# Designed miniproteins, single chains, continued (2): the designs that were tried, part 48

Each design is a single chain, and the fold is of that chain. pLDDT is the mean over its residues in the fold that is shown.

## One batch from the design tools (miniprotein)

Design m5656
Fold by ESMFold2-Fast:
Structure m5656 (fold): chain A 95 residues (1-95)
Amino acid sequence: MEEKLLELIEELSKKIHELYEKKKLSKEQLEELKALGKKVAEIAAEDDLNLENARRILELLIEATEKFFPELSEEEKEKLREAAELALKLLEEEL
């Protein structure tokens, strides 16, 4: 179950990473990325990695992507949202 959660987060991170590789991040964006990483680490450090914690991590990743890439189209935003929703549904079915 925990392995499946990590797999789903990793899949979203891979898509986000591809966007970051194509764009040179500003100093401000790098500081925001560090803050995001800290929040994700704090959530992951909680004793029980569960559906609610997974949802919070996925929401943070989506929000950060939209903030760092304001040029994202509605289609791209919808695809990220759909991927996160699918990930949560799969996790819920395995729990």
Scores: mean pLDDT 65

Design m5657
Fold by ESMFold2-Fast:
Structure m5657 (fold): chain A 81 residues (1-81)
Amino acid sequence: ADQQILQALAQKAADRLVALAREHGWDARATSAAFERLLEEAVMEYERLTDKIFSGEELAQLRQQLGNLVSTRVQQQRAAE
């Protein structure tokens, strides 16, 4: 269940990031800022959906895992263009 939530949130963040990046012509600064914001939103939504309490270290690990999933999905979508 938690793994399915994680994958769904990563896909949602990737789709939003690709849309925002296209709007800004893949500007590195704008894309990076959007990536960080979307990661924070995904982490908060994951905490809410799972009703889990996370330590700072666990939050850092979650951000890293979500960030890797989002980056992979964004690269796949760019390669498909």
Scores: mean pLDDT 81

Design m5658
Fold by ESMFold2-Fast:
Structure m5658 (fold): chain A 70 residues (1-70)
Amino acid sequence: MIESTLIRLDDDHAVLYTKITYSSEEERAAGEAKIDEMVKDLEQLGYEIVSEERKVEGNVETRRIYFKKK
């Protein structure tokens, strides 16, 4: 399972919160690929990554990706 939430901080800044709950490494890899697609979509809209946090705990991977408009 993958969950994602895009939070707009102001006119030029946003944070993408993602959570992958996985039962296998294949599910984790598939979830990461889907998140990478979301990042590419945001980059095509004029956003650039300014920082990223990634945390893996048990069967859950969370990512917090900070974006700024170019």
Scores: mean pLDDT 81

Design m5659
Fold by ESMFold2-Fast:
Structure m5659 (fold): chain A 81 residues (1-81)
Amino acid sequence: KIPEEIKKEFEELEKKAKRAYTTGLENNDLAGTIKELEKIKEELEKLRKKLPKGSEAYKYVEKAIEGLEKTIAELRELLAK
């Protein structure tokens, strides 16, 4: 079970990421979207450091960071065109 405090903090960061992604794409601001997602990734990395390595919460946050990394990479590829 993921602690409620960690889940809430994660949900806030997930909402922030979705909002940044949606708003940035609607405004054709790929560079700004990438910057905002990188900030959110940094906050997720800070959250991960507070968790016991190998815990379910740690694995969950790590997967979220991997997903965000992939999204950032895709946006960077679009920006390079």
Scores: mean pLDDT 78

Design m5660
Fold by ESMFold2-Fast:
Structure m5660 (fold): chain A 95 residues (1-95)
Amino acid sequence: VHPLEYLASGDAVKDQVKILKLNDENANSLLSELQALVSKDPEIQKQILKIIKKSLGSKYDKLSPKDKALALYTASLFVKKPPLSEYRKIIDKYS
């Protein structure tokens, strides 16, 4: 299954589009708050970082804040019991 076909359904695509529309300052602030929220649950953090490492490896560290925030959010969709409502609230704060 192509990832874009999966992401073409539901609220996840809307959240991703909101992230892509952010300016650099808002994207950096969003990334910081998403990282802080992810770090509150060590098990979720480990799963997200494992997905990012497997998909992007060291390329993640070289991404813009916007692309890092997008990658972090997208990885969260593939973990068990992600706090998606809290992530969406933070995305909406900067959108």
Scores: mean pLDDT 76

Design m5661
Fold by ESMFold2-Fast:
Structure m5661 (fold): chain A 90 residues (1-90)
Amino acid sequence: SPPSLSGAAQAFKDGTLLEQVRGTGELGRVELESLVSGKKREVTVETPEEFLRALIEFTLEEAKKIATPDWIGAGVTVDGRLRLVRREKV
């Protein structure tokens, strides 16, 4: 089960400068909404993994409005917490 909705909500509560984000709708056409800013984004996703990636990307883009830009990657920890991860590109 994708933990990103729980992780995004927890990161917001922890004060990690992430906004709460929810996805609505079924696979295919999904609306993502920030519960803090009210910003919405519509995405087309065919798999739960694509939905998870879209949710993480949207959350990080919203966080960039208030966070310093050390964004080189993103991931979800085992505990469902959303964290920055270093992606080393060759």
Scores: mean pLDDT 50

Design m5662
Fold by ESMFold2-Fast:
Structure m5662 (fold): chain A 83 residues (1-83)
Amino acid sequence: SESTRILIEIESMLSMALMQHYLFQKYGASPQQQRDFIQKLDNYLQEVKNLEKSMKNLTPEQKSQIQQSISTLQQLRQDVQSL
């Protein structure tokens, strides 16, 4: 379904963000790399919110999954900002 494709896209963005965070934890990150990643996370957050708004018939479970993804991206942003 279209909703399934959008949820896979959101999960892909989340997976990329988590991978980058893992690499920063393992290898460290410069202040510039941290700023660039915060900008990337802000872009992902905006894209996820836009995708949520584009779907007219989200189930409560799908809405919950999207909100969990948003919360995780927001937490990653705070974690990187506090490094």
Scores: mean pLDDT 85

Design m5663
Fold by ESMFold2-Fast:
Structure m5663 (fold): chain A 90 residues (1-90)
Amino acid sequence: KVEEILELLKEGKLDEATELFKTMSEEEQKAFIQEVIKEAEELKKKGKYEEAIKLLENALEVLRRAGVPPKEILELEVELGILLIEVGLS
């Protein structure tokens, strides 16, 4: 499910991604958050900052639509903030 939801985020299919996320177990939801961070880091290493920012923005939107508590989304918000600073330094 984590790989499936990541593909939906890359395609911008946020409604489908949100519904899939809601069917996931707590462990799958945590794995999804970690995998989003990992994918964003990989995109950053390849110089694909725009794609990394989009991935994090889409993931945050899914978490907000699914009603995830602020504590759980904070890690993704921090990663987005770091990427925005790094782009500004480039």
Scores: mean pLDDT 79

Design m5664
Fold by ESMFold2-Fast:
Structure m5664 (fold): chain A 109 residues (1-109)
Amino acid sequence: KLEEKLRELREEIERAFEEFEEAVENRPDFEAELRAMLETTLENKEKLKKEAEEALKNGDKIQQVYAKAALESLKAVEEGLKNDDPVGAARRIMEILAEAMLEAARLEG
């Protein structure tokens, strides 16, 4: 049933957020790792943006959900690097992806 799938997905999302906050608190190199990941994403921005825009134009509903999430995540990457806040950017990306996963699950049934 859809309700059971959404419950399990919410539990997985909550666990991921908990693990992320534990890593932020307890792993001394975690912020540097996040910064490196965001910088790599920014280097690939034009390719990722083009792929997402193509999916929005020609993809199915699920592909469009994830394409929109990808574009919003790219904005979060740019803002996070500009403001020297890789942890905040990563949290925002996780929120965007969590919302996309829940929307996609509802569309799949």
Scores: mean pLDDT 87

Design m5665
Fold by ESMFold2-Fast:
Structure m5665 (fold): chain A 95 residues (1-95)
Amino acid sequence: MKGIEEAKKIALEKAKELGLEEELKELIEKVGSPVVSLRMLYVEALEEGKYELARKLLEALKEVLEAIRKHSRSLTEESLEAFKKLVEKELEKIE
């Protein structure tokens, strides 16, 4: 999937800026999805009380979702739009 490769590139670049490149790379190898991998890092950041990091991870997720949308088909776009709305709602909860 063309959008997935672009999404991986964006996700890894953002993770590198946050010092999480190795963690994200390992998760992508295990899970296969940059979206799921970033979401896992976001949940861990929230559980650890690292709200600033969690916020930055949500912004990275938004960029990754936009990259996938650019190359996805309508059914995938509908699913990603629903997930994007969920991510935006979670961003509003961060202190």
Scores: mean pLDDT 73

Design m5666
Fold by ESMFold2-Fast:
Structure m5666 (fold): chain A 75 residues (1-75)
Amino acid sequence: MEEVEETARKSAEALLKTPEEDLALVGAIAAQEMREAGMPEEVVAALRERLAKAKSGEEAAQAVLEAMRQARETL
């Protein structure tokens, strides 16, 4: 869990600084890194859907933090 939380925090900070045109790429990388850190597959799938609909770095960062919260409840 600690690695998932650390990865989610860093990904959220990166997404906040990401231009809208790069959100799809950076978001996909963030989801992959969280999967590698141990986030459950179902949570990663839901996160990818939220990131695809995010229109700003703030929305993308929020989706990552909510996925982290959900992962804590399932692990």
Scores: mean pLDDT 79

Design m5667
Fold by ESMFold2-Fast:
Structure m5667 (fold): chain A 70 residues (1-70)
Amino acid sequence: EDKKKAEEATKKAIEAYDRLRQAVANGDSAAFAQAQAELVKALNEIMKTKYGDEGYKKVVDYMGADEAAA
């Protein structure tokens, strides 16, 4: 169960990060605030599982790849 929860939370964190980047590109402060809150919530859910380190690494790697592409 913890592994599945970590995978689901990691997916939500990545989705929230995508929305956050889109909000920044659009200058949408309301969407930015919502995406930031969802990202923080998802990261906290990852850390509550036994797979917190693995989940965090996946999110950080995804964010790093996106920044390199920008």
Scores: mean pLDDT 77

Design m5668
Fold by ESMFold2-Fast:
Structure m5668 (fold): chain A 74 residues (1-74)
Amino acid sequence: SEDFERLRELALEMYEKGIGTMEEVAEMWAALARIAREQGIPPAEASALFGELLQAISNKDRERLEEVLARVEA
């Protein structure tokens, strides 16, 4: 998925360099929201996944980041 590839790209860049601009955060959420709609993930679960993604990035937890991304891809 193009949306998943963009989500992963943004997440890994933020993991390496820190949380990006508000525009980049909004783009990451938009990509996740599109994936959630395509996969039938409820808005509450999509919001929780986004929170977990940002938390993993902030904590520099690469293992957790990859786990959250794998759950989004499924």
Scores: mean pLDDT 84

Design m5669
Fold by ESMFold2-Fast:
Structure m5669 (fold): chain A 60 residues (1-60)
Amino acid sequence: MKEVIYAGSGKKIPLEELEKNTVDPEDGEPITAFYKVKDKEEKYIAMSERSLEKNKEKIK
């Protein structure tokens, strides 16, 4: 995995930094979901369950 993006904020965060901050910066809830962006070079979006439900249409 080369990078992680918080779906709510669109901020790109390296995996190393994500492991030190395990909460979604948009709502402060624990990050519990990862989505691989289709047809992209190992891009993952990490988010809380709430952010996932809110932004699932934007992840496509």
Scores: mean pLDDT 58

Design m5670
Fold by ESMFold2-Fast:
Structure m5670 (fold): chain A 70 residues (1-70)
Amino acid sequence: PLPEKGVEVEYDEENRITKIKIYEDNKLIHEIYYDSSPEEYEKAIEIAKEIGMDQSFIDRLEKLLEEKKK
């Protein structure tokens, strides 16, 4: 069963985020990959903040977004 609200995160061997799936109301509402657009990363960060994810996780997403903007 899908979670009512939550985030599923996949990491590589270096603890880098490779995939993020965000769920709300038992639906997958957003999915990003390492090669996703900056706008998709910004949306993921906003959703993570709204659902109250840990600051360390948000910091990791923001770091990935900065790498995408360069």
Scores: mean pLDDT 71

Design m5671
Fold by ESMFold2-Fast:
Structure m5671 (fold): chain A 74 residues (1-74)
Amino acid sequence: AARHHAGTLRASEVLARDEDHAVVRVTGPAAAALREGDSVERVEAPAAGIVLVDGHVVRVADDGTAVEVAGRIA
C-alpha cells in the first residue's frame, strides 16, 4: 500500500537553513521507504539542536537510503 506520511525521523545533517525553515538529510531504514512529496510529521536534528515540523520529502538521493526533508523549525 502507498503511504504519504512518516512520523518522527532523525536527521544526519542540515543542508540549508533560514530563520524558521530548514532542509535536512535523513538516512537509514526509515528513509528508504520515503518518496518525493511524502509528508513527514517531525524530524529531529540533534547535532544542530533543532526539530522540524510539517516536513515533506523534497529529494531522494541516489544512494538509496537518504532523503532530503524540508520543514519548519519548531
Scores: mean pLDDT 77

Design m5672
Fold by ESMFold2-Fast:
Structure m5672 (fold): chain A 93 residues (1-93)
Amino acid sequence: SWAERWRRLLLELGLSEEEADKLVEAIQSLNLPDHVITPEDLKKILEMLKDDPELAAKFETIYHMAANENLEVTVEDMERALAELRAMGEALR
């Protein structure tokens, strides 16, 4: 599932298991019918994460990275952005 791939990528990028689970669960709770995360969905996710402003800021950054290359932001577009961030980290080593 996309959730397991996201958890793996988030952990590889340095998030804790608790942070990765919280973020994935927030997105899954919206039951996105076509995996599209609209600006309204973004606001809902950020509200769910308001007790963890650092995690909320990280999510918003990844969303805007995906949005810069796409007319619609899907869960799969954000997965690609996460994979690109990981690859950049590996290239610097």
Scores: mean pLDDT 79

Design m5673
Fold by ESMFold2-Fast:
Structure m5673 (fold): chain A 70 residues (1-70)
Amino acid sequence: MEEAKRLLKKAQEHIDKAEEALAAGDVQAALQHAQQSLLYVGQAIALDPSLQEEGFELIGRAQKIVAQAA
């Protein structure tokens, strides 16, 4: 589905922003972007379960960002 792929792309964009925020020392921004990416991944998988494997990879990246920020 076009919409599911768009949501997954939004999740990737937020993960990139979270990594950038961590590099800049902005822990709060990094956490906000990581949380937003998880919401988009969940929505994408709900719309198109075939994206589950790629979605789980993004979830793993978001969890690493959260762990690094803690």
Scores: mean pLDDT 84

Design m5674
Fold by ESMFold2-Fast:
Structure m5674 (fold): chain A 83 residues (1-83)
Amino acid sequence: MEEVIARLEALLDGAGAAARAGDYARAAALLEEAAALVEENRAVLEEWVAQEFPDVDPRAAVDQAIARLRALAALARQKAAAA
Protein backbone atom coordinates (compact mmCIF):
# COMPACT_ATOMS: atom_id res chain seq x y z
CA MET A 1 0.00 0.00 0.00
CA GLU A 2 2.58 2.60 1.08
CA GLU A 3 4.67 1.74 -2.02
CA VAL A 4 1.64 2.35 -4.31
CA ILE A 5 0.91 5.71 -2.61
CA ALA A 6 4.60 6.73 -2.85
CA ARG A 7 4.64 5.87 -6.58
CA LEU A 8 1.39 7.80 -7.14
CA GLU A 9 2.78 10.85 -5.27
CA ALA A 10 5.99 10.71 -7.38
CA LEU A 11 3.94 10.60 -10.62
CA LEU A 12 1.74 13.53 -9.51
CA ASP A 13 4.80 15.57 -8.40
CA GLY A 14 6.44 14.84 -11.77
CA ALA A 15 3.29 15.87 -13.66
CA GLY A 16 3.12 19.13 -11.67
CA ALA A 17 6.80 19.88 -12.35
CA ALA A 18 6.37 19.13 -16.08
CA ALA A 19 3.29 21.41 -16.28
CA ARG A 20 5.16 24.25 -14.51
CA ALA A 21 8.00 23.84 -17.06
CA GLY A 22 5.44 24.07 -19.91
CA ASP A 23 5.93 20.40 -20.86
CA TYR A 24 2.22 19.56 -21.01
CA ALA A 25 2.82 16.44 -23.16
CA ARG A 26 4.96 14.96 -20.36
CA ALA A 27 2.43 16.10 -17.72
CA ALA A 28 -0.37 14.31 -19.64
CA ALA A 29 1.73 11.11 -19.94
CA LEU A 30 2.51 11.10 -16.19
CA LEU A 31 -1.17 11.71 -15.29
CA GLU A 32 -2.24 8.79 -17.57
CA GLU A 33 0.42 6.61 -15.88
CA ALA A 34 -1.00 7.66 -12.47
CA ALA A 35 -4.56 6.73 -13.60
CA ALA A 36 -3.28 3.32 -14.84
CA LEU A 37 -1.48 2.74 -11.51
CA VAL A 38 -4.74 3.43 -9.61
CA GLU A 39 -6.67 1.03 -11.92
CA GLU A 40 -4.01 -1.72 -11.55
CA ASN A 41 -4.10 -1.38 -7.74
CA ARG A 42 -7.87 -0.83 -7.41
CA ALA A 43 -8.44 -3.70 -4.92
CA VAL A 44 -5.65 -2.52 -2.57
CA LEU A 45 -6.79 1.13 -2.80
CA GLU A 46 -10.48 0.22 -2.23
CA GLU A 47 -9.44 -1.78 0.88
CA TRP A 48 -7.38 1.20 2.14
CA VAL A 49 -10.29 3.66 1.57
CA ALA A 50 -12.65 1.29 3.43
CA GLN A 51 -10.24 1.16 6.42
CA GLU A 52 -9.30 4.88 6.56
CA PHE A 53 -12.63 6.44 5.41
CA PRO A 54 -15.45 4.09 6.53
CA ASP A 55 -18.20 6.59 5.52
CA VAL A 56 -16.91 6.75 1.91
CA ASP A 57 -17.90 4.27 -0.83
CA PRO A 58 -14.49 2.72 -1.75
CA ARG A 59 -15.45 1.92 -5.36
CA ALA A 60 -16.89 5.41 -5.95
CA ALA A 61 -13.79 7.05 -4.39
CA VAL A 62 -11.40 5.09 -6.65
CA ASP A 63 -13.63 5.69 -9.73
CA GLN A 64 -13.63 9.45 -8.97
CA ALA A 65 -9.82 9.47 -8.53
CA ILE A 66 -9.32 7.75 -11.93
CA ALA A 67 -11.83 10.09 -13.63
CA ARG A 68 -10.10 13.16 -12.13
CA LEU A 69 -6.63 12.01 -13.23
CA ARG A 70 -7.90 11.34 -16.77
CA ALA A 71 -9.65 14.75 -16.87
CA LEU A 72 -6.37 16.45 -15.84
CA ALA A 73 -4.48 14.45 -18.50
CA ALA A 74 -7.02 15.57 -21.14
CA LEU A 75 -6.59 19.21 -20.07
CA ALA A 76 -2.78 18.83 -20.29
CA ARG A 77 -3.13 17.30 -23.79
CA GLN A 78 -5.31 20.28 -24.86
CA LYS A 79 -2.64 22.71 -23.59
CA ALA A 80 0.10 20.75 -25.42
CA ALA A 81 -1.92 20.88 -28.68
CA ALA A 82 -2.53 24.66 -28.28
CA ALA A 83 1.14 25.46 -27.56
Scores: mean pLDDT 83

Design m5675
Fold by ESMFold2-Fast:
Structure m5675 (fold): chain A 81 residues (1-81)
Amino acid sequence: EELRQELRERVARMDALYKEIDELIKKSETDPSYREKAQELASKLTDDDYIAGAASVLLEAGREEEAIRLYKTWREEIKKN
């Protein structure tokens, strides 16, 4: 349950960030300074956000248990150093 909730929250945060980056990229068509802002936001993404992105593909396919398993495995790996 906790891992499922954590994954959903992380996916939601990543989704919001990607949406913001996409909006900035669209604005960069008229003002190049927005491209720099988009790049800065992208640089804030963590390794956890990357794996959440991969897991979101499984969530979209309705394979939630597999998405949770993938995220759990990743979490275990990073905790091992």
Scores: mean pLDDT 69

Design m5676
Fold by ESMFold2-Fast:
Structure m5676 (fold): chain A 99 residues (1-99)
Amino acid sequence: SLISRLKEAIAVLEEILQSGTGPADLTSRLLDIDVQLGLGDIAGALNLDNLKLKHYDRAADLALSLKNEPRNVTLSPDQILLVQRTIKDLKFVIKDLSS
């Protein structure tokens, strides 16, 4: 289910946060996730439920793609805040989908 994949995506991001290391392109990947979540939220507000789910599924895919990436770069303070924000946003999506 999408909820299961979103929970797995959160676990991947929490592991990155706990390790304090990530891939060199982490910032651009987090931005791509944020764009998909934002598009999903806009689609939901417009009652375009199929498009909402498509964008949330794409956000989950992008976050899950981080699972097998080399974690060779120490996270900057700004990157830590971005990861924390993305985790919070993913948790909010799960809450919305569970209602």
Scores: mean pLDDT 88

Design m5677
Fold by ESMFold2-Fast:
Structure m5677 (fold): chain A 104 residues (1-104)
Amino acid sequence: KTLEQAEAQLEALIRDAVNKARENLLKEGKSEEEADSKAATLRLLLHSILLQVRQLVLEGRLTDQDIRQAVASFKNLLKNYIPEEEANRLAKEFERALRQMKAA
């Protein structure tokens, strides 16, 4: 896959993760205002991880350790909002997309 295709998959994955987090917050009895605020914060934090990885790819410096750290950060952020099983599944998809980005 091209770099652009891997980035599109990562953006879709972040959107899916944020939507699931927002939905779970509402199910837990959070207000619309609180759910929206927390979801927006999560989206910014997940995008921060993606931007850091993009920079490393552009510099030709993305290592397997960087991927492991990005995946761990992604998973830990999601575990605060969604069930661990679902966070683990999304984290595996995130890792796959990052490895495709490294290979591009």
Scores: mean pLDDT 84

Design m5678
Fold by ESMFold2-Fast:
Structure m5678 (fold): chain A 73 residues (1-73)
Amino acid sequence: LSGGAAAAIGEARRAEEETGFISGENFVKAVEALAKSGDVKEEAIEKARELAEKGGGRVSGREAVELIRESAA
């Protein structure tokens, strides 16, 4: 994994430890930043949005980590 993707995974795990979930809005923004840097595929942005919507504006750390790993460029 790139440094950006690894950092995003670490932040996702930290957010889940503190609150039990990750804000869907913040997760989508993080994935957009990773896609812009080439760390994940652009398709990951749409998947992140779908994940946030299905979770009612929340994403679990497990789901976030899985999506980032699956979408690694």
Scores: mean pLDDT 77

Design m5679
Fold by ESMFold2-Fast:
Structure m5679 (fold): chain A 56 residues (1-56)
Amino acid sequence: PLKPIDLSHLSERQLAAAEEILRRGVANADLRAIAERYGLSVGTVSRLRRILEALL
């Protein structure tokens, strides 16, 4: 579609990336590798890490 309304797909990938960050340890997570693995931007993964840090 002209505007990809696959925020559901992005949300699922974001959740998977967040789980990986938690599994690896928030401080030790390789943001670039996680971004590459889940097809996200490094900025998105960095934002997820900050959210997780605030919750922990």
Scores: mean pLDDT 70

Design m5680
Fold by ESMFold2-Fast:
Structure m5680 (fold): chain A 87 residues (1-87)
Amino acid sequence: KVKEAVLELLEEAIKLFEKYPKAKKILEEAKKEAESLPAEEAVRLATKALLEAAKEALKEAKTEEELKEVLEKLKKVDEKVQELADL
C-alpha cells in the first residue's frame, strides 16, 4: 500500500520535527493534501515536503546543538525514504 506508506512516513516526520513549528506545519499540510491525491502524486508531494521541511528546520536551528538535532532527524527521514523506495 504505497499511499498508506507515504501517509505513515509523513506522520512520523511530523513527530520528528515536532520542536520545529514551521517544518512541522509544512509536513502537516503535505499529509492533509496527500490524503486526497493518487499514490504517485502523494509520493512526489511527500518528497518535496520533506526537503522543504528539512531546509526550514535548518533555518529554525539557532545553536550548534539544535543543528545536531536537525541532522539526526534528517538521518531518520532518509532511513524512512529508503524504506519507501524499497516498496
Scores: mean pLDDT 79

Design m5681
Fold by ESMFold2-Fast:
Structure m5681 (fold): chain A 65 residues (1-65)
Amino acid sequence: GSVEDIARLLQEKGGLSEEDARAIAELMVAGDDATIRLYADLAQKELGLSEEEREELVRLALEAR
């Protein structure tokens, strides 16, 4: 995964702007495992991502390290 892959998922599935999606993607890549899980959980609960999309978001963030 990359920041671009994470940002794309947040835009396409979460409905975020390019700017907001990139900012969150950068925070996830810079964060530890707990930070990645926190943002993925927030994306599911607040942006309406499915469980599968949340799992994909975690996977992409871990691969971008």
Scores: mean pLDDT 84

Design m5682
Fold by ESMFold2-Fast:
Structure m5682 (fold): chain A 80 residues (1-80)
Amino acid sequence: MEALTAEILRRVERIRRSLEEVLASPEASEEQKREARRLLQELDEIMTPLLTGNEAIPDAPERLARLEERTERLVREHRA
């Protein structure tokens, strides 16, 4: 469980940094920034149980993987 939690937190940090880069970019469209804000909200929803010590983490890796996929797509679209 500890190893899984550490991996989730590391992935969360990478996603957060990518989304913050989109929000800070002057080249990002308003639509891209709106999507980045939405993804950051979803990230916080995944993080809250982990940070407060709740044990309900079985869905967190799957939710995180989906969010990571959407974040990578957004970053690619922004850089294109």
Scores: mean pLDDT 74

Design m5683
Fold by ESMFold2-Fast:
Structure m5683 (fold): chain A 76 residues (1-76)
Amino acid sequence: KVEEIQKFIDELAKEHEELREKYKSGEITLDEYIEHVRRINLKYAEKVDPTIAEMLRRAEEARKLAEAGVKPEDIV
């Protein structure tokens, strides 16, 4: 429903504004700010396109495994 999606987008815009203000005031670190932005983007993708949300989740899991030093050959 278009109206529900628009309301969700407006709520996300407010969350982004709140995060920017917290980062500018020094309440949160850059790493925390980036993590919160990622969560907001995933929520947005899930509401707009569940397929894109799934792809983003899988990409994030793959990146976490790579950061942990797990090679593709070890993912079984």
Scores: mean pLDDT 69

Design m5684
Fold by ESMFold2-Fast:
Structure m5684 (fold): chain A 72 residues (1-72)
Amino acid sequence: ATAERYAKIFEKAAEMLSDPEAAEVFRQAAEEIRAGADPNLVAVRASKRLLDLGISPEELGLILQKAREEVA
C-alpha cells in the first residue's frame, strides 16, 4: 500500500465518526500523510490522540477495519 491508500483510509474513518474532534484527528492525519509524513508515525500519533479523546482500542480497531473495507 502507498501513502495515498493510508490517507484514504483515514479520510474514510473521519467520515464515519459523529464526534467532530475525533473526525478532525483522522482528517489531519490524512493531510499529514499527503504532505509526505511517514504513515506509520502519523498513525501512532493519531491513535494516541483518539484514545485520549475516549475512543477505546476496540472502537478504533473497528473504525479502521470498516474504513479499509471501503477503500479497497
Scores: mean pLDDT 82

Design m5685
Fold by ESMFold2-Fast:
Structure m5685 (fold): chain A 57 residues (1-57)
Amino acid sequence: GEEERRRILEGTRAMLEAGVPPEAALRMAQHEASLLPDPAVREAVIAEATRLVEEAR
């Protein structure tokens, strides 16, 4: 749900702020999103995480 989406995206931001490579941060977000039962929520989280990673490049 929204709380899981928020946690994954905040975790992705925190990783990028800590200097984790964008590709590694995206892979972690994709892994965490894959554990979500709703495919639409997974796709939305992955899209947002991809946007955050591209903005951090």
Scores: mean pLDDT 81

Design m5686
Fold by ESMFold2-Fast:
Structure m5686 (fold): chain A 84 residues (1-84)
Amino acid sequence: LVDEAQTAIDNGDYESALDLLEQLFQKGVENNDLDTLNEVSRLAGVVKDRALKDGQEEVAKRAIDLDTQVGVEVLKLAVEKVTA
């Protein structure tokens, strides 16, 4: 999924990249995998920056929304570890 999302980004297929990143996000949440969630955040940031550069505001908004959701899940995992 990560390699497939990177390939989609490199090809300028940001919508397919976001679809793959949403799948990776779901797996990261299911597995409580912070490394996977951080990778989704990083790649969503790349999609956002490139989409904004290309004037694709709706794609950029979708990437921002995904990154926001990743941030919420990362915070939930952090709170669960310290709230005993």
Scores: mean pLDDT 79

Design m5687
Fold by ESMFold2-Fast:
Structure m5687 (fold): chain A 55 residues (1-55)
Amino acid sequence: AKVTVFKVKAGEEYTAEADGTLTITFKDGSSVTLKVKKGEKIKVPKDSTLTFTAD
């Protein structure tokens, strides 16, 4: 599967371009992994690195 990594700032919103898995990694090293659907919007509360893996 294609993996995309990008950096986002607190308050930014990510819109999923495809069904897949989104991993949000915070500056403190903690992470949250969630399944997303195409068109789903995720608002990021803290500066983070997003890793998206399309299904």
Scores: mean pLDDT 79

Design m5688
Fold by ESMFold2-Fast:
Structure m5688 (fold): chain A 79 residues (1-79)
Amino acid sequence: MKIIKKYKIISEEQEKSYIDPLTGKEAKGRLFPTGETIILEDEQKEGAEPAATEKEVLEQAEKTAELLGGELKIETIIE
């Protein structure tokens, strides 16, 4: 049996202001994709020794989510 933890960031539909180069006026547009982006997957197999602890993997995922400006969501899949 293997356990897969998917660390995702969730981006809401964010509109940011930018200067339209054609009109020279401020416009609003969606600059980032919406939805879930997978930033890290941790796959553990029964009987395998993990290279990092679950805490270390979580800390790396949290730092990555902060750098990308999204919320961290963890999904666990058991196979």
Scores: mean pLDDT 62

Design m5689
Fold by ESMFold2-Fast:
Structure m5689 (fold): chain A 68 residues (1-68)
Amino acid sequence: SADEELLESFRTFVEQLARSLKARGASAAQIRDALEAAVRWFFSQNPDASEELRRRARELAEEVFARV
């Protein structure tokens, strides 16, 4: 579905973002802030996103952060 494609693209983006920041010596707090900003950006680009899609995007960013 379109939502699944959006979530997979977002996953790739936040995984690359977290990896890049970690490689540059960013702290866990800086990585968390960047991932939270990425979630807000995703919502701004998808203003009609369902509550379910928004929840899944937040959970995905949290999963990525947990692996940092």
Scores: mean pLDDT 88

Design m5690
Fold by ESMFold2-Fast:
Structure m5690 (fold): chain A 88 residues (1-88)
Amino acid sequence: LGDKAIEEAKKAVELVKQGNTREAVIELRKAGDLAVQAAKEGNIESAKKAIDVLREAYKLAQENGLTAAANVAKDSIERVEKAIKEAE
């Protein structure tokens, strides 16, 4: 589950690099959901690694003006950070 969250976050980064906002938004939400689940299951290390990749996606989306992708990446990061705090 944690590895899958990291994989989906990496896919989102590639979609952001391609300017594919629609698919990037979908993968960013999916990565966030999987990372939240990983945190709730006690896989805090994988959840934190997923946040690092999501932060890369957020930065790239902002730099390229992909506002919808940037907003979803930020929301996903905040959701995962909250899940980590609640699990600790």
Scores: mean pLDDT 85

